# Designed miniproteins, single chains, continued (5): the designs that were tried, part 6

Each design is a single chain, and the fold is of that chain. pLDDT is the mean over its residues in the fold that is shown.

## One batch from the design tools (miniprotein)

Design m16174
Fold by ESMFold2-Fast:
Structure m16174 (fold): chain A 86 residues (1-86)
Amino acid sequence: EEKSLKLLNELEEKARKLIDALQAGDVETAQRYLDEIEKLVEEILKTGDLVSAFLAADVLRQVAEAAEKAGHTEIADRVREILKKI
């Protein structure tokens, strides 16, 4: 349970950096953060903590919205694929 909180905090930090990269138009940096986010989501799911999984889904929805608003459809689509795992 404490492990899932640490993973959530890391996910939130990576999501913030990804959104900043998207707003700057840096798609390459955003893709690298998204790779890290996908791995963190899989780790959170492995903990079996449904509350942490729900909170991770909320963070991903925020990222998808930011990507769509910034015009980065490919990144938004990839975030939606990660959301299907939750």
Scores: mean pLDDT 85

Design m16175
Fold by ESMFold2-Fast:
Structure m16175 (fold): chain A 90 residues (1-90)
Amino acid sequence: SMMEFAREVFDIAKETLEKLLKEGKISAEEAKEARDKILEVLNEGIEEKLSPEEIAKKVLEVVEEFFKKHNLPEAYEEFKKRVEELLKKY
């Protein structure tokens, strides 16, 4: 279901942000800001009844902007790969 897809994307986002926070690559405030924005995009996608592919596109745009701002290209590529692999199941 789209709700299950959104939940799993949010779990990937939380795991990614927690790892970066533990590694000292982002602050707690930055992690919260990114998490809240990702959650907002996921909730909007559910309300608009977007497909998993459309939700993934919007989340990846937000995440790309965040990782580019913080000079974390490898974290973005890993996140993108996990979301793309998840999409194959939906």
Scores: mean pLDDT 87

Design m16176
Fold by ESMFold2-Fast:
Structure m16176 (fold): chain A 94 residues (1-94)
Amino acid sequence: SDMIEKFIELAEKAEKAGDLLTAASYYYQAGLLLYLSGKDLEKALEYFEKALELYREELARAIAAGDQRRAQVLQNQIRLIEELIKEVKEKLKK
């Protein structure tokens, strides 16, 4: 999908700029499109794991800044992605 390629390009540009939240969002969206299409579950897993890494870095920044509200939102997003990773891993076993 041209949209997946565009999301990855935007994610890489955001990551290079230090915009981890924007980068994580685009990796997550790319992974979600692959997951829902069922075409490449291994790549969906890779992009979900990359999004998870970047969201965890943003969570660490939010905690260091004392931003409890932002930390809570990021923790909820992390939990969602952890569950999606678990689902993809189970599908890859079958």
Scores: mean pLDDT 89

Design m16177
Fold by ESMFold2-Fast:
Structure m16177 (fold): chain A 126 residues (1-126)
Amino acid sequence: RKSVEELLISLLDETLANTNNIVAIALSAVTDEAVKQQLQDLNAQIQAEIERAKDAIRAQDWESAYRELERITSLLSELVRQVRSIRHLLSAEQKAQVDANIAAVERNVARAHIMIQLQLLDQQQQ
């Protein structure tokens, strides 16, 4: 059986892959260079926070892992908001792919949040 740390790292790696797919699809449809740069900057910030969360998980620093996950959740919400604002530029196929990747990200983040909260509760019970 995989450890809790291995499962969480796998969820974060999948979240990054789904986020990269969302950004790639959005960038293929957008012609505004400022919007492209904003999407790329958000993707880079999400990647950096995911790496910090993975480092905290490996260290079993569950308080830091929780704080990094809250930052990831905030950045992902902003990315989803921006992608939804340009959704009208997407083809029907691209819309379906984006919606599927957003659903996967939301599910994986919710699962990671529950798992980290359980680790924090275990640390509080002496």
Scores: mean pLDDT 89

Design m16178
Fold by ESMFold2-Fast:
Structure m16178 (fold): chain A 65 residues (1-65)
Amino acid sequence: SAAAIALALAAISAKLAATGKITATDLTILATALTANLGAATAVAVLKALAKKFPANAATIAAIL
């Protein structure tokens, strides 16, 4: 559901606000929610966009693609 994507994004936002880091666990939850609701191609596109926006986390994001 769209709610699952929103919750995953909220978790990532909270981690970024608290620590400046995105964890592999939060990224995996987001990727799973995106794939289930919007399909694998959209999930890959969103994760690539996230890597552009947060280049310090690009290697972690690439590891789950």
Scores: mean pLDDT 77

Design m16179
Fold by ESMFold2-Fast:
Structure m16179 (fold): chain A 78 residues (1-78)
Amino acid sequence: SIEEKARDIYLTLKDFNCQRPRLDEFIEAYLKGDESLASKAYFRLRLECFAKSPGVEKITLDYIKERVEQLLTELEKK
């Protein structure tokens, strides 16, 4: 379900402090089932988005759920 996918993604990303477009790169790759792209996006987050970095919004489950719903809708239109 969307709720289960969003929870799994949230648990993976919750400790990063990162701007939303960077999170979207991982979310999109995860939803496409592209393990290589997802791994590369996750590695980028580890380099660029430290948990102690200031000035970015805290990752929330609600945000991840909204992005999962939007990206799945966009992917299914092709």
Scores: mean pLDDT 72

Design m16180
Fold by ESMFold2-Fast:
Structure m16180 (fold): chain A 90 residues (1-90)
Amino acid sequence: KKEEDLVQHSKSLLETVKLMDQATVETNASPLVTVRYTKRVGEIILENAKQLSPESVKEVIAAVEELARSSKTPEVKQLLDELVEKLKEL
């Protein structure tokens, strides 16, 4: 079902953000690329969430909140916290 695919796609994008954030810290690299990617992922997730049921939106919110809690880069955490607030407004 399309809705299930959108939820899974959102979770896959969040997993990529997690891996990029971890790699950035582990290699002492600039967070710039990870921050830009996180911003774009947030835009995609927010757009996809407009097509989801309230229950599926709650599932996506939970996944974003979990990633925000484990985020190592302050700018990544801020973008994820902002995404949670925007998703709650849907």
Scores: mean pLDDT 86

Design m16181
Fold by ESMFold2-Fast:
Structure m16181 (fold): chain A 90 residues (1-90)
Amino acid sequence: MIDKELLDRLLEAARPVITRTAEELAPVASAAQVAGVVLRLVGEAIDAAMEIAKTVPKEKWDEAIERAVAELEREGERLVEEARRRAEEA
């Protein structure tokens, strides 16, 4: 099913990105909204690990993990900008 080695490696690599996103959201979003974004990014990391396990040979996992983490970082930045925009409008 899920490759535990790949999942663990991807979650480990994503941890700094998810933590930074949560800290940047904290001043402009409610605790519930921050928790929702964290859960969303964790879910996207799990989905990425499952897709990599199905479609990417093990020799390419480092490259695939780097790309998945970069995508999570871009999504996190987008969610932070959206929250800041909403906070400025309130």
Scores: mean pLDDT 82

Design m16182
Fold by ESMFold2-Fast:
Structure m16182 (fold): chain A 80 residues (1-80)
Amino acid sequence: DEAEEALRRALRLYNEALRDKSKLPEAAEAVAEALRLVGQTDTADKVITLLKDKKASDIELLKAVSEGVVAALRALNAAR
């Protein structure tokens, strides 16, 4: 399942980003990809918009990424 594989990768990168902020952009991209695969395109676009916004803080991006992880998990569980 492409969505499950993408979410597994996103969760791994998100966990790494919690320990190292330099990995936050890669985690954000992975979470957005997983969100798109589970049909959560609006949430994915929000994450990518914050990632590209030079004025967005690491805390704002981390919050959007964590909310994205929750949304992707809920959507994947509902699709099963």
Scores: mean pLDDT 82

Design m16183
Fold by ESMFold2-Fast:
Structure m16183 (fold): chain A 57 residues (1-57)
Amino acid sequence: SLEEELARLKEEVRRLAAEMGFEVFFQDNPSLSLEELIEILRRVKAYLRARLEKRRG
């Protein structure tokens, strides 16, 4: 489900952010659909992964 994908993305973003040395907090935004929030988190995840890879290489 979209809810399961959102929860998984939130966990992945939290893990990546923690490796970068900070915490992230997610709050409900009634102006955003589940699909829109998933797209935002996918972009955030990609950004964090790219930054971590740059640190390693």
Scores: mean pLDDT 77

Design m16184
Fold by ESMFold2-Fast:
Structure m16184 (fold): chain A 67 residues (1-67)
Amino acid sequence: GPADAEGIEKGLLELYLQGKISAEQANAAAPIIDQVKAGKISAEEGLAKLKELGLSDEQIAFIKTHL
């Protein structure tokens, strides 16, 4: 839902500002965040899709701290 999407977006923004993810990864994540925001997929499914975009298990764990 919107709160989960906001948590994922904040975690991704922080990783981007720290130079830990690329602008290409951030842009590819936007449609996934929109699906979570719309309730089309769960936060867990969204995080799984972010792993497929090349985010590490450590980066996913970091994003989970914002949920």
Scores: mean pLDDT 85

Design m16185
Fold by ESMFold2-Fast:
Structure m16185 (fold): chain A 69 residues (1-69)
Amino acid sequence: SLDEAIRRAAEAAISSGALEEPSSVYEAQVQIWKLLLSNSDVEASPKEYAEALKKRGKSQEDIKAAEEA
């Protein structure tokens, strides 16, 4: 799924050093999500990413993990 792809991309980017000193995995996920929206008129934000997870029926635990990681 898209959210799982974003999580894996964020984790891979941190592990490979592609992102220099991200404050959290969640911040990296938001940056990747913004890149995916770069060709749309939608403003990318952490709130919109969390809302997308909710709309996909993800659990509160998954949403909290994304916000804390």
Scores: mean pLDDT 58

Design m16186
Fold by ESMFold2-Fast:
Structure m16186 (fold): chain A 87 residues (1-87)
Amino acid sequence: SPPSLEQLKAQVDAFEAQVKKALSTPNPDPKTLMDIIKQGEALRQQILALIKVSDEAEKKEAQALAERVQDTITELVKYMMALSKAA
């Protein structure tokens, strides 16, 4: 079954916590960071799929979750770019 809004919210919270750990890790493996980005992109796609079948109230909450995931991915990408320049 497709995940519910509550399940997706829990997954977004877990994703944000995972990214926070990655950003605090010295000399992180670039492949691990790329895998986290791919997980975030997959999560965002699940949220966007839910938006297409949701009522107006659920759509607003799901849109906020999608934005949180995108902002978190953007932060991780900026971190990876900074690491590449420091090497």
Scores: mean pLDDT 86

Design m16187
Fold by ESMFold2-Fast:
Structure m16187 (fold): chain A 75 residues (1-75)
Amino acid sequence: SMMEKKIKELEKLVEEMVEIAVEYLEKLGIEISEEEREQALKRGIAMARKGAEVDAEETLKKLKELKAEYKKLLE
């Protein structure tokens, strides 16, 4: 369904933002444990889902914009 697709897109955006942050910090010599990564992902997904309950379209838009800004850290 349309809602299921939006939820999957939100989860993917959060995963991609966590991966960018982890990659950037590890390049600086800062170790991120698998548990820390999984906790960040879990909390990020929960926050995104709560945002979607308020305004799904705006939450999706804002997460796309935030991901674009985080991606610049790797450029």
Scores: mean pLDDT 84

Design m16188
Fold by ESMFold2-Fast:
Structure m16188 (fold): chain A 93 residues (1-93)
Amino acid sequence: SDDERARKAIEAGDLETLDSLFREAVEKGDVRRARAYGLAIWGLRQGLDPETVLELYDAVLAGDMEKVRELAGGLFSEFMTEEERQKRIEELL
C-alpha cells in the first residue's frame, strides 16, 4: 500500500518517494494522508529520528489528533512559546 511505501521511505530517509506520495495524496483529495506524508517530510528535513517521525506519521494516519498534538508539542517545547508552538502544529496539520 501507499502507507507501507511511505513507512519504508521514512525509515530510509527517502524524501523523493515521500514527496511523490504527498503529491498523489493532495491530487486525490486524501487530506489525512497528505498531512501524514507532509509531516514526515517536515520531520526528516528537521533532522528528527526516523522512529520519532514514524510515531507522528502513525498518529496522523490513525486520526489520533491528541497524540499528534502531544508529540508535536514535545518536539517544539524546547524552542517555542505556547502561541508559536500552536501555530506550528496548525501549519503541519
Scores: mean pLDDT 77

Design m16189
Fold by ESMFold2-Fast:
Structure m16189 (fold): chain A 57 residues (1-57)
Amino acid sequence: SLADSVREGAEALVAEGHPQLALQLGRQALEEGKRYNDEELIEGGRAAIELGEAGGG
């Protein structure tokens, strides 16, 4: 799913040492999801934000 793709992208970014990019990806996906009422983007964006925050702090 699109949510899974966003989450997997964020996991890969955190694994490569880029939690800040995972956080940015999540925020962008969440903003776009809210704009177009796309629940998969909202779900994936929130997951990516959590992964970025956990990996960075």
Scores: mean pLDDT 85

Design m16190
Fold by ESMFold2-Fast:
Structure m16190 (fold): chain A 79 residues (1-79)
Amino acid sequence: SMAQKSQEAIQAGVDVLDLTARELEKLGSKKAAEEARRGKKEVEAMKDLSASQVVAAATGRAIRAIGIGIQEELEKERE
């Protein structure tokens, strides 16, 4: 059903964002890890959205977190 597909998309998005946060934390990218954790909570809270809308939201949050992580790493290398 559409509801089951949306729930599967939410779980997959949560799992990816949780992994993203842990990997960013290992790199010392604290702001990026926090952004990924925020994205995880937002995806977990999603209701009445299609699977494609959930995937789009989770993807955007993951890309944003990774982008912040890249900037944090570049800032360290400038010293």
Scores: mean pLDDT 86

Design m16191
Fold by ESMFold2-Fast:
Structure m16191 (fold): chain A 79 residues (1-79)
Amino acid sequence: SEIPSKVKILKPEDHSVFKVGDTVEFETEPADAEIVITKDGEIVAVVKSSYTVTEAGTYSYFGEYDGKQSVTKSFFVKE
């Protein structure tokens, strides 16, 4: 298997909107990539597939695999 040349986040789309209590589902290429989630400059979670949002606000996220990072995307969480 070839080592991927880049990391992509396929889901969620940039600027997606969720509600408190929703489970955000992530899909990446490669599928085994980790998702680093930040809020207010702090890492709140590192996940592979899903994250349940408990606080309203603006979240940033990027995928990481084998020292490579995706573009940073954002999602919004409403009360």
Scores: mean pLDDT 83

Design m16192
Fold by ESMFold2-Fast:
Structure m16192 (fold): chain A 100 residues (1-100)
Amino acid sequence: MTLSLSEYLESLLEEMKKNPEKQRELAAQALALMQRAVEEAERDPTIPEELKKELRELTERMREAYEAEDFETFAELVRKTIEVVKKYEEIVKEKRAQEA
């Protein structure tokens, strides 16, 4: 089964906890996934503007924590981002059901 974005982020968060030596690599992967998600959300006019702003703000905060090598704050931001991403995924699934 292909992992959803939220499931993939949860997997990366768990791996960061198990492998501190890989935190930078895993954090970079999580950040790249979120940057792609923000770009995809920006292109979708059916996604609420408030949700687009929240995703962008969380992604920028993740980037700041990554650049500061503050992986504890980064992990907390990933957890918060997972909750927002789950809301985004529910909207996308509902939209797909409405269009089908």
Scores: mean pLDDT 80

Design m16193
Fold by ESMFold2-Fast:
Structure m16193 (fold): chain A 75 residues (1-75)
Amino acid sequence: TISRDQAQSRLDQARQLFNQGDGAGAISLIQSTIDQAISQNDISIISDVRDTIISLTGDPNSGRARYLDDVINHL
């Protein structure tokens, strides 16, 4: 299991990877973080990942943000 602080650290690292031009690394890190959050039923971490995806994509109605909304609402 990961803590919310550990998840936030990973999300901060993902933002840095985007800023450095490593979009693939950033996406991979975000996906691994959400997979762990879902596996441990941690709605707070899932919400933090959703906010990060929305921030990076600029569209709260994107397919990934909508998927995470559905997961959060039904968790």
Scores: mean pLDDT 77

Design m16194
Fold by ESMFold2-Fast:
Structure m16194 (fold): chain A 95 residues (1-95)
Amino acid sequence: MSDDQRLLQQSQQAYRDAQDTYRNAVDYVDRNRNDRRYSIDVMNRGAANNGRAGSTIRDNARRSSPQDSQVMLQRRDDVSDMGRDLSRRMQRLAD
């Protein structure tokens, strides 16, 4: 496998993991609104995981061809948006 193919595959996996983390956190919070403390913890962990995934995708994009880099950066922006959404939801529940 070329370095570009390896980096693209790693970024795709990080993106899928970030989507799953985001979906699970949102779903948990929606079903368990009465358990505010645990919901905040789940969203905090989700946001941290998405932050790490975004960093991995960004670093891989910097080492990739311009075409693959563009695809990766679009996915990184999606991951960053998911992480920011979790952080905002957490702030609303903390109050």
Scores: mean pLDDT 80

Design m16195
Fold by ESMFold2-Fast:
Structure m16195 (fold): chain A 80 residues (1-80)
Amino acid sequence: VPEAVLARQAARTPEQRAEDQKLVDEIKKELNEMKEKGVSKQEIADFAGDKMNEARRQGRWDVAREIAKIADEVLKELEK
């Protein structure tokens, strides 16, 4: 993990980190709801990609990383 990313994350308050976790949880719920509704793999990937890019623009690199992991899990389940 780059030290610059860790330094920016260390500057965030516990409340800001809790909000980051809430955002991750909300996106995880939305991605799973999209899977249950039969939304295409492409639409799920695009949605996750948009959320990751938004998080990165806001300097929320940890959020972007967690979204990537969740999206990968959801997409792998759709292959089963």
Scores: mean pLDDT 76

Design m16196
Fold by ESMFold2-Fast:
Structure m16196 (fold): chain A 75 residues (1-75)
Amino acid sequence: SIDADAALELAELSRSLGDEGGALVNLAAAYLGRGDYQKAIELASEAIELAKKQNDFGTVAMAGSVLSTAQTKLL
């Protein structure tokens, strides 16, 4: 979808800028948009762990939103 393609572009941009946490969140959102909920959960969880180590609570909140949405889709 267009939204998933945009999320992939943002993930690549974030990675090129050295923002690994932001890149993981954007990649998780892309997989969520594609319906790959298990991969979205894995990537969002990794983003949360990385962001917590960096005290980046904004990225924790964003990744947590993706994680919660993906988990809801698997119910």
Scores: mean pLDDT 80

Design m16197
Fold by ESMFold2-Fast:
Structure m16197 (fold): chain A 88 residues (1-88)
Amino acid sequence: DAEARAIAEAALAQPDAYDRQRTLVAGALRLIGHPEEAARVEELMDKLRENIDNPEEVARLEREIEELLAPLREELDAALRRILEVAA
């Protein structure tokens, strides 16, 4: 499980919790074969950080991320568990 280990290591290298989450979610999406969705989540998370002082924009971006991830949720959650097991 070299790919899962690489994602876990990359996430642990991030000092900021938000960047760690970004690395984990995008990495997990790539691991399950959804690189386009991974790139989109990274873009949306970067936009959310840029707009952190705008609660309306934050809510819109969070909804867009949730809508993007909803059809992949079970597969993504399984991949995230696999990555976290390797890190433990």
Scores: mean pLDDT 86

Design m16198
Fold by ESMFold2-Fast:
Structure m16198 (fold): chain A 80 residues (1-80)
Amino acid sequence: DVDARAAALIARLRANPDVPVGVLMQFMAGRDEADARAVLQAVYRRDPALVQRVIAQFNSGSTTFLRRYPGVYAFLQSIA
């Protein structure tokens, strides 16, 4: 269930506000990018402010997520 997975990801991001890149890297591990995008879109529908804060932290210093998951990164930039 995409919505259940989105709720779990939101809870983990809220529990780990200082390491959102690490949380997303762990979430992405072993996942198809299209499946991950569906879950991330559900996260954005539920808490757009959280997604905007996560994207701002990517832009401030981390290139790891961009290098490893460029399609998902581009998708996140398009919705924030």
Scores: mean pLDDT 74

Design m16199
Fold by ESMFold2-Fast:
Structure m16199 (fold): chain A 78 residues (1-78)
Amino acid sequence: QEAQEEEKRQLENLIAEAGAQQQSLVKEAAELGKKYREAEKAGDKKKAEEYREQGEKALRDLGSAGAQELKAKRQLEE
């Protein structure tokens, strides 16, 4: 039972970490999207491209964190 409790605790920690990462990445992507739009309005193509690339990376990281959370939740429920 102790080993099962430790495994459950590890999965719960992974779920919590993935959830926290997702919230941070959502906020980061939103801020980058705002900066991207402002750079486009200013005609600054270089800054717009940089913010878009950073936003795309944040969205990819968000997808990875979501997949990690789902995997941990499935293992916890099994």
Scores: mean pLDDT 81

Design m16200
Fold by ESMFold2-Fast:
Structure m16200 (fold): chain A 67 residues (1-67)
Amino acid sequence: MVPEPTAEQRASLGAEVREAREAAGLSQAEVAEMAGLSAATVSAFERGTLDPDLEAAQRLARAVNAL
C-alpha cells in the first residue's frame, strides 16, 4: 500500500516549499511553472489542503531542491 501522508506531514512539506520559494523571491506561479503545475495547486499544497498525488508532491520537491 502506498503510504498516505498525514495532515501534519503535508503541512510540514507545504511550509518547507513556501519557505524555499520565499527565500528565492519566487511567486507561487513561478514555482508552479518550474514544477509543471498550476499556481492554485502550489497554493493548496503550501496550505496542506491539497489531496496530493505522489507526482505533484515529487514535482514540487524537485522544483524546491533546484532553488
Scores: mean pLDDT 69

Design m16201
Fold by ESMFold2-Fast:
Order: structure tokens, then sequence, then C-alpha cells
Structure m16201 (fold): chain A 80 residues (1-80)
């Protein structure tokens, strides 16, 4: 379940934006809408699954440091 460099950059950019939205206390509806928009721009099922896992972390965790750590660990697992 490894991503290309281009897909990894796309995932990392999406993850940073989702983390930013969480830190700004954006409504979950806006966070969900952004994640769905990013998923729609990719046809890679591995990338879509990774983005869904990042979204789950964002929704379930309240500690921004813990969210950042879990997202970083997930990104490391999918690196080429």
Amino acid sequence: MKLSVEDLEFLAEAALELLTMKSEKKPLEEIDAYAEERKAKSDNPVLKEALDKILEIIKEEDDLEEIQKKIAELIEEVKP
C-alpha cells in the first residue's frame, strides 16, 4: 500500500489543510466536504483509503499534537 511521490504530496497537502481546519474549529460538515472534494480528484484507491483514515483521526481526536502524530505515522506507512 505505497503511494507515488505525487500522490504522497497530494495526501500530505490534504492532511495539512484538514489539520488547519480542525485547529480553526471549522464545522465537521466543512471538513467532510473538503475531504470528499480531495477524494474526488484522485482515482487511486490507496490514496482514498489513507485520506479516509486521516479524516477519522481528525474527527476522533481533540489533541492537535496527537492528531499530527497519528497523521505523520500514517503518511510514513504509505511513503514510496
Scores: mean pLDDT 81

Design m16202
Fold by ESMFold2-Fast:
Structure m16202 (fold): chain A 88 residues (1-88)
Amino acid sequence: MDQQLADQAQQLLDEAERKIREAKRALENGDIERAEELLREAEELIRQAQDITSQITDPVLRSQLNGRIAGLEVELDELKEKIKKAKE
């Protein structure tokens, strides 16, 4: 069960990374509204991955997923700051 949960969380995080990359491209192209939409989608995917990760009992798998989540949260915060500045 833990491996299936880990695989589900990894899939959500892979999709979140894709959305973050798309949001960065949208922002570079001046499409602030699209960047905000993609950012919200990435935040929701990360939230879902966190919920699944909390159900994992294997401490190694949980630690790996929490590390990846933390890295993506840093990228989200940086992107949020850039989007806010672009709206000013």
Scores: mean pLDDT 87

Design m16203
Fold by ESMFold2-Fast:
Structure m16203 (fold): chain A 79 residues (1-79)
Amino acid sequence: SEELVKHLREAVEALKNKDFDTAIEHLKRALELDPNNPVLRIILKEAERLKQLADSGQPIDEKRVEELIKALEDLIEEY
């Protein structure tokens, strides 16, 4: 539980810095600890989508990043 929450908190900080690679790494580690969490899978998929947009030079919608951070912060409260 503590290790999982640590990875989610580190993912939040990475997203605040637009570091999608680091955020995805921590989300993958959290998913290894809770592989059946459907919300965590959705969050990971969205983070991977945002990375693909960033890598392709597409503008990142700041609201999508803010929504993803809020979803993670809400998920942390449930653990």
Scores: mean pLDDT 86

Design m16204
Fold by ESMFold2-Fast:
Structure m16204 (fold): chain A 90 residues (1-90)
Amino acid sequence: LTFPNQTDLEEQLRLARETADELVAAGVTSLEASGRGNGALTALGVAAELARRGVPATVRPEFSDAALEAAGLTREEYEAGVAALSERLR
């Protein structure tokens, strides 16, 4: 599975965990995160990590069909990538 402008999926997961750890250490008690492009996947990762730590988190990832097409991704490929990221964060 390929996401444009991602260095590495495991690196993105590492950054999401590190960001979640920093937010918990800073005393964040709730989060609403949004992101576009690769930022949407990072926001989803951070929200999932926070939720696992008992911090209420919501995420608003957005990709239009036109944005996915421009990135050379099908909707199915994008959804599979989100599912793989979510599974990896469990």
Scores: mean pLDDT 62

Design m16205
Fold by ESMFold2-Fast:
Formats: sequence, structure tokens, C-alpha cells
Structure m16205 (fold): chain A 82 residues (1-82)
Amino acid sequence: GDKIVIRVKDQTEEVKTELPKFLSQLPKGTHVYIIDEGSTDGTREAAEEAAKLAEERGIKVEIISVPANDEEAVKKAVEEAL
């Protein structure tokens, strides 16, 4: 399946509303990597809820947490996902 990488940082409302819609459009077998850049506002929890719904539809979602304001950690997470 195809691989998709999404970066999120302090976007709880957008992740709650738009991420589930986006994931619902993907074909079965897609592997989605969500890189959470040290969110403190509930973004990670919202992403975990969206991931559970996507799993029921055959989409694999993996959430990778990296420290805030650490671009090298983000780069490493993206390289390891792809």
C-alpha cells in the first residue's frame, strides 16, 4: 500500500474535524504516519482517536511523537517512516 506522512503541531480542532475526513478517503492498505511535533493541546489524543476509526476501515495509522522545535528529530522520523 501507499505511504503517507502527516506532520501535526498544536492543531487539536483541525485534527478532530479534518483528519478523520482525510483518512476516510484513503484506500484500504494505505499506511499513514502521523508525526506529532510535541503538541500539548490534545492534538496527539485526537490523532489517536482518528487512527482507531481508520483501522476499522483497513488503513494502518502510526503516530510518532518527537520533541517540540526539534527539526532533526522530525527529519529522522520522516526518514524512518518512508
Scores: mean pLDDT 79

Design m16206
Fold by ESMFold2-Fast:
Structure m16206 (fold): chain A 107 residues (1-107)
Amino acid sequence: SDLERALELLERALEAIKRGDLETAIRHIREAAMELLKVATDRELILRAIGAILRAIGMEFTGASREELLREVVYLAELLLQLATDPSLVERAQRLIEEARRLLEEE
């Protein structure tokens, strides 16, 4: 599903952040936001996905800090939780948010 692809991309983004590969993380964040946009039907969720895509495009040109990328992973995973009905995807997204927030506390 598009949600499963979005979650996989966010998980890959977090692993890239942990390795210090911030350029790869930005790309995966953009791709995840684009997959979430395909599934979003509510105006608020559509605007949140578009905002994330635009921020990611900006970060591809300006660069981004580890903290900014961790915040974007949390933002998109929380958006995914609002769209997800599959318990396995919900559990994975919650674990991803918890890990990203833990890493933010280490900043």
Scores: mean pLDDT 89

Design m16207
Fold by ESMFold2-Fast:
Structure m16207 (fold): chain A 80 residues (1-80)
Amino acid sequence: MIEEEKKKMKEKIEEARKLLEEMKKAKTEEVKERLKEYLNMEELTEEEIEEVIKKLEETIKKIEEILSLSDEELLELAKE
């Protein structure tokens, strides 16, 4: 039920957090190689890298907020 899904989501978010921190610490060229691999894109500009990092941060934050909700609150959000 929702507890199992919540656990799986937390694990995925933890992995995404780790990748985000690695990307922030890495030099631009290393970040480009990582994102090229994940997005299957040959060329990435600095602006594209910044946008991907920002979007990933926002997505992780939103999911963490959702995961902080009670199971009843999560069910209300998943309303039919």
Scores: mean pLDDT 68

Design m16208
Fold by ESMFold2-Fast:
Structure m16208 (fold): chain A 83 residues (1-83)
Amino acid sequence: SAREEAVIRRLREARNDEELGAALQELLSLPTVSDRALLAAAEAIERVARDREKQIRSLRQLLTRARSPATRAYLEARIAALE
């Protein structure tokens, strides 16, 4: 959707926790979220979030929206690597 594309762009452009948080909140408010959007969010979280605990919490939030086995496995592996 156009809204999802706008959120993906904001995730890619996010440079600090505030910008990242706002984009993540909007992504998680969408009725459906694509694998592409979840993967863009995961990349942004690992790139921008300074705190390992915040990275883990944000990735766990994305995991609640992941439907495909491949995306779930990817997010679970990233969470495990940070623990």
Scores: mean pLDDT 87

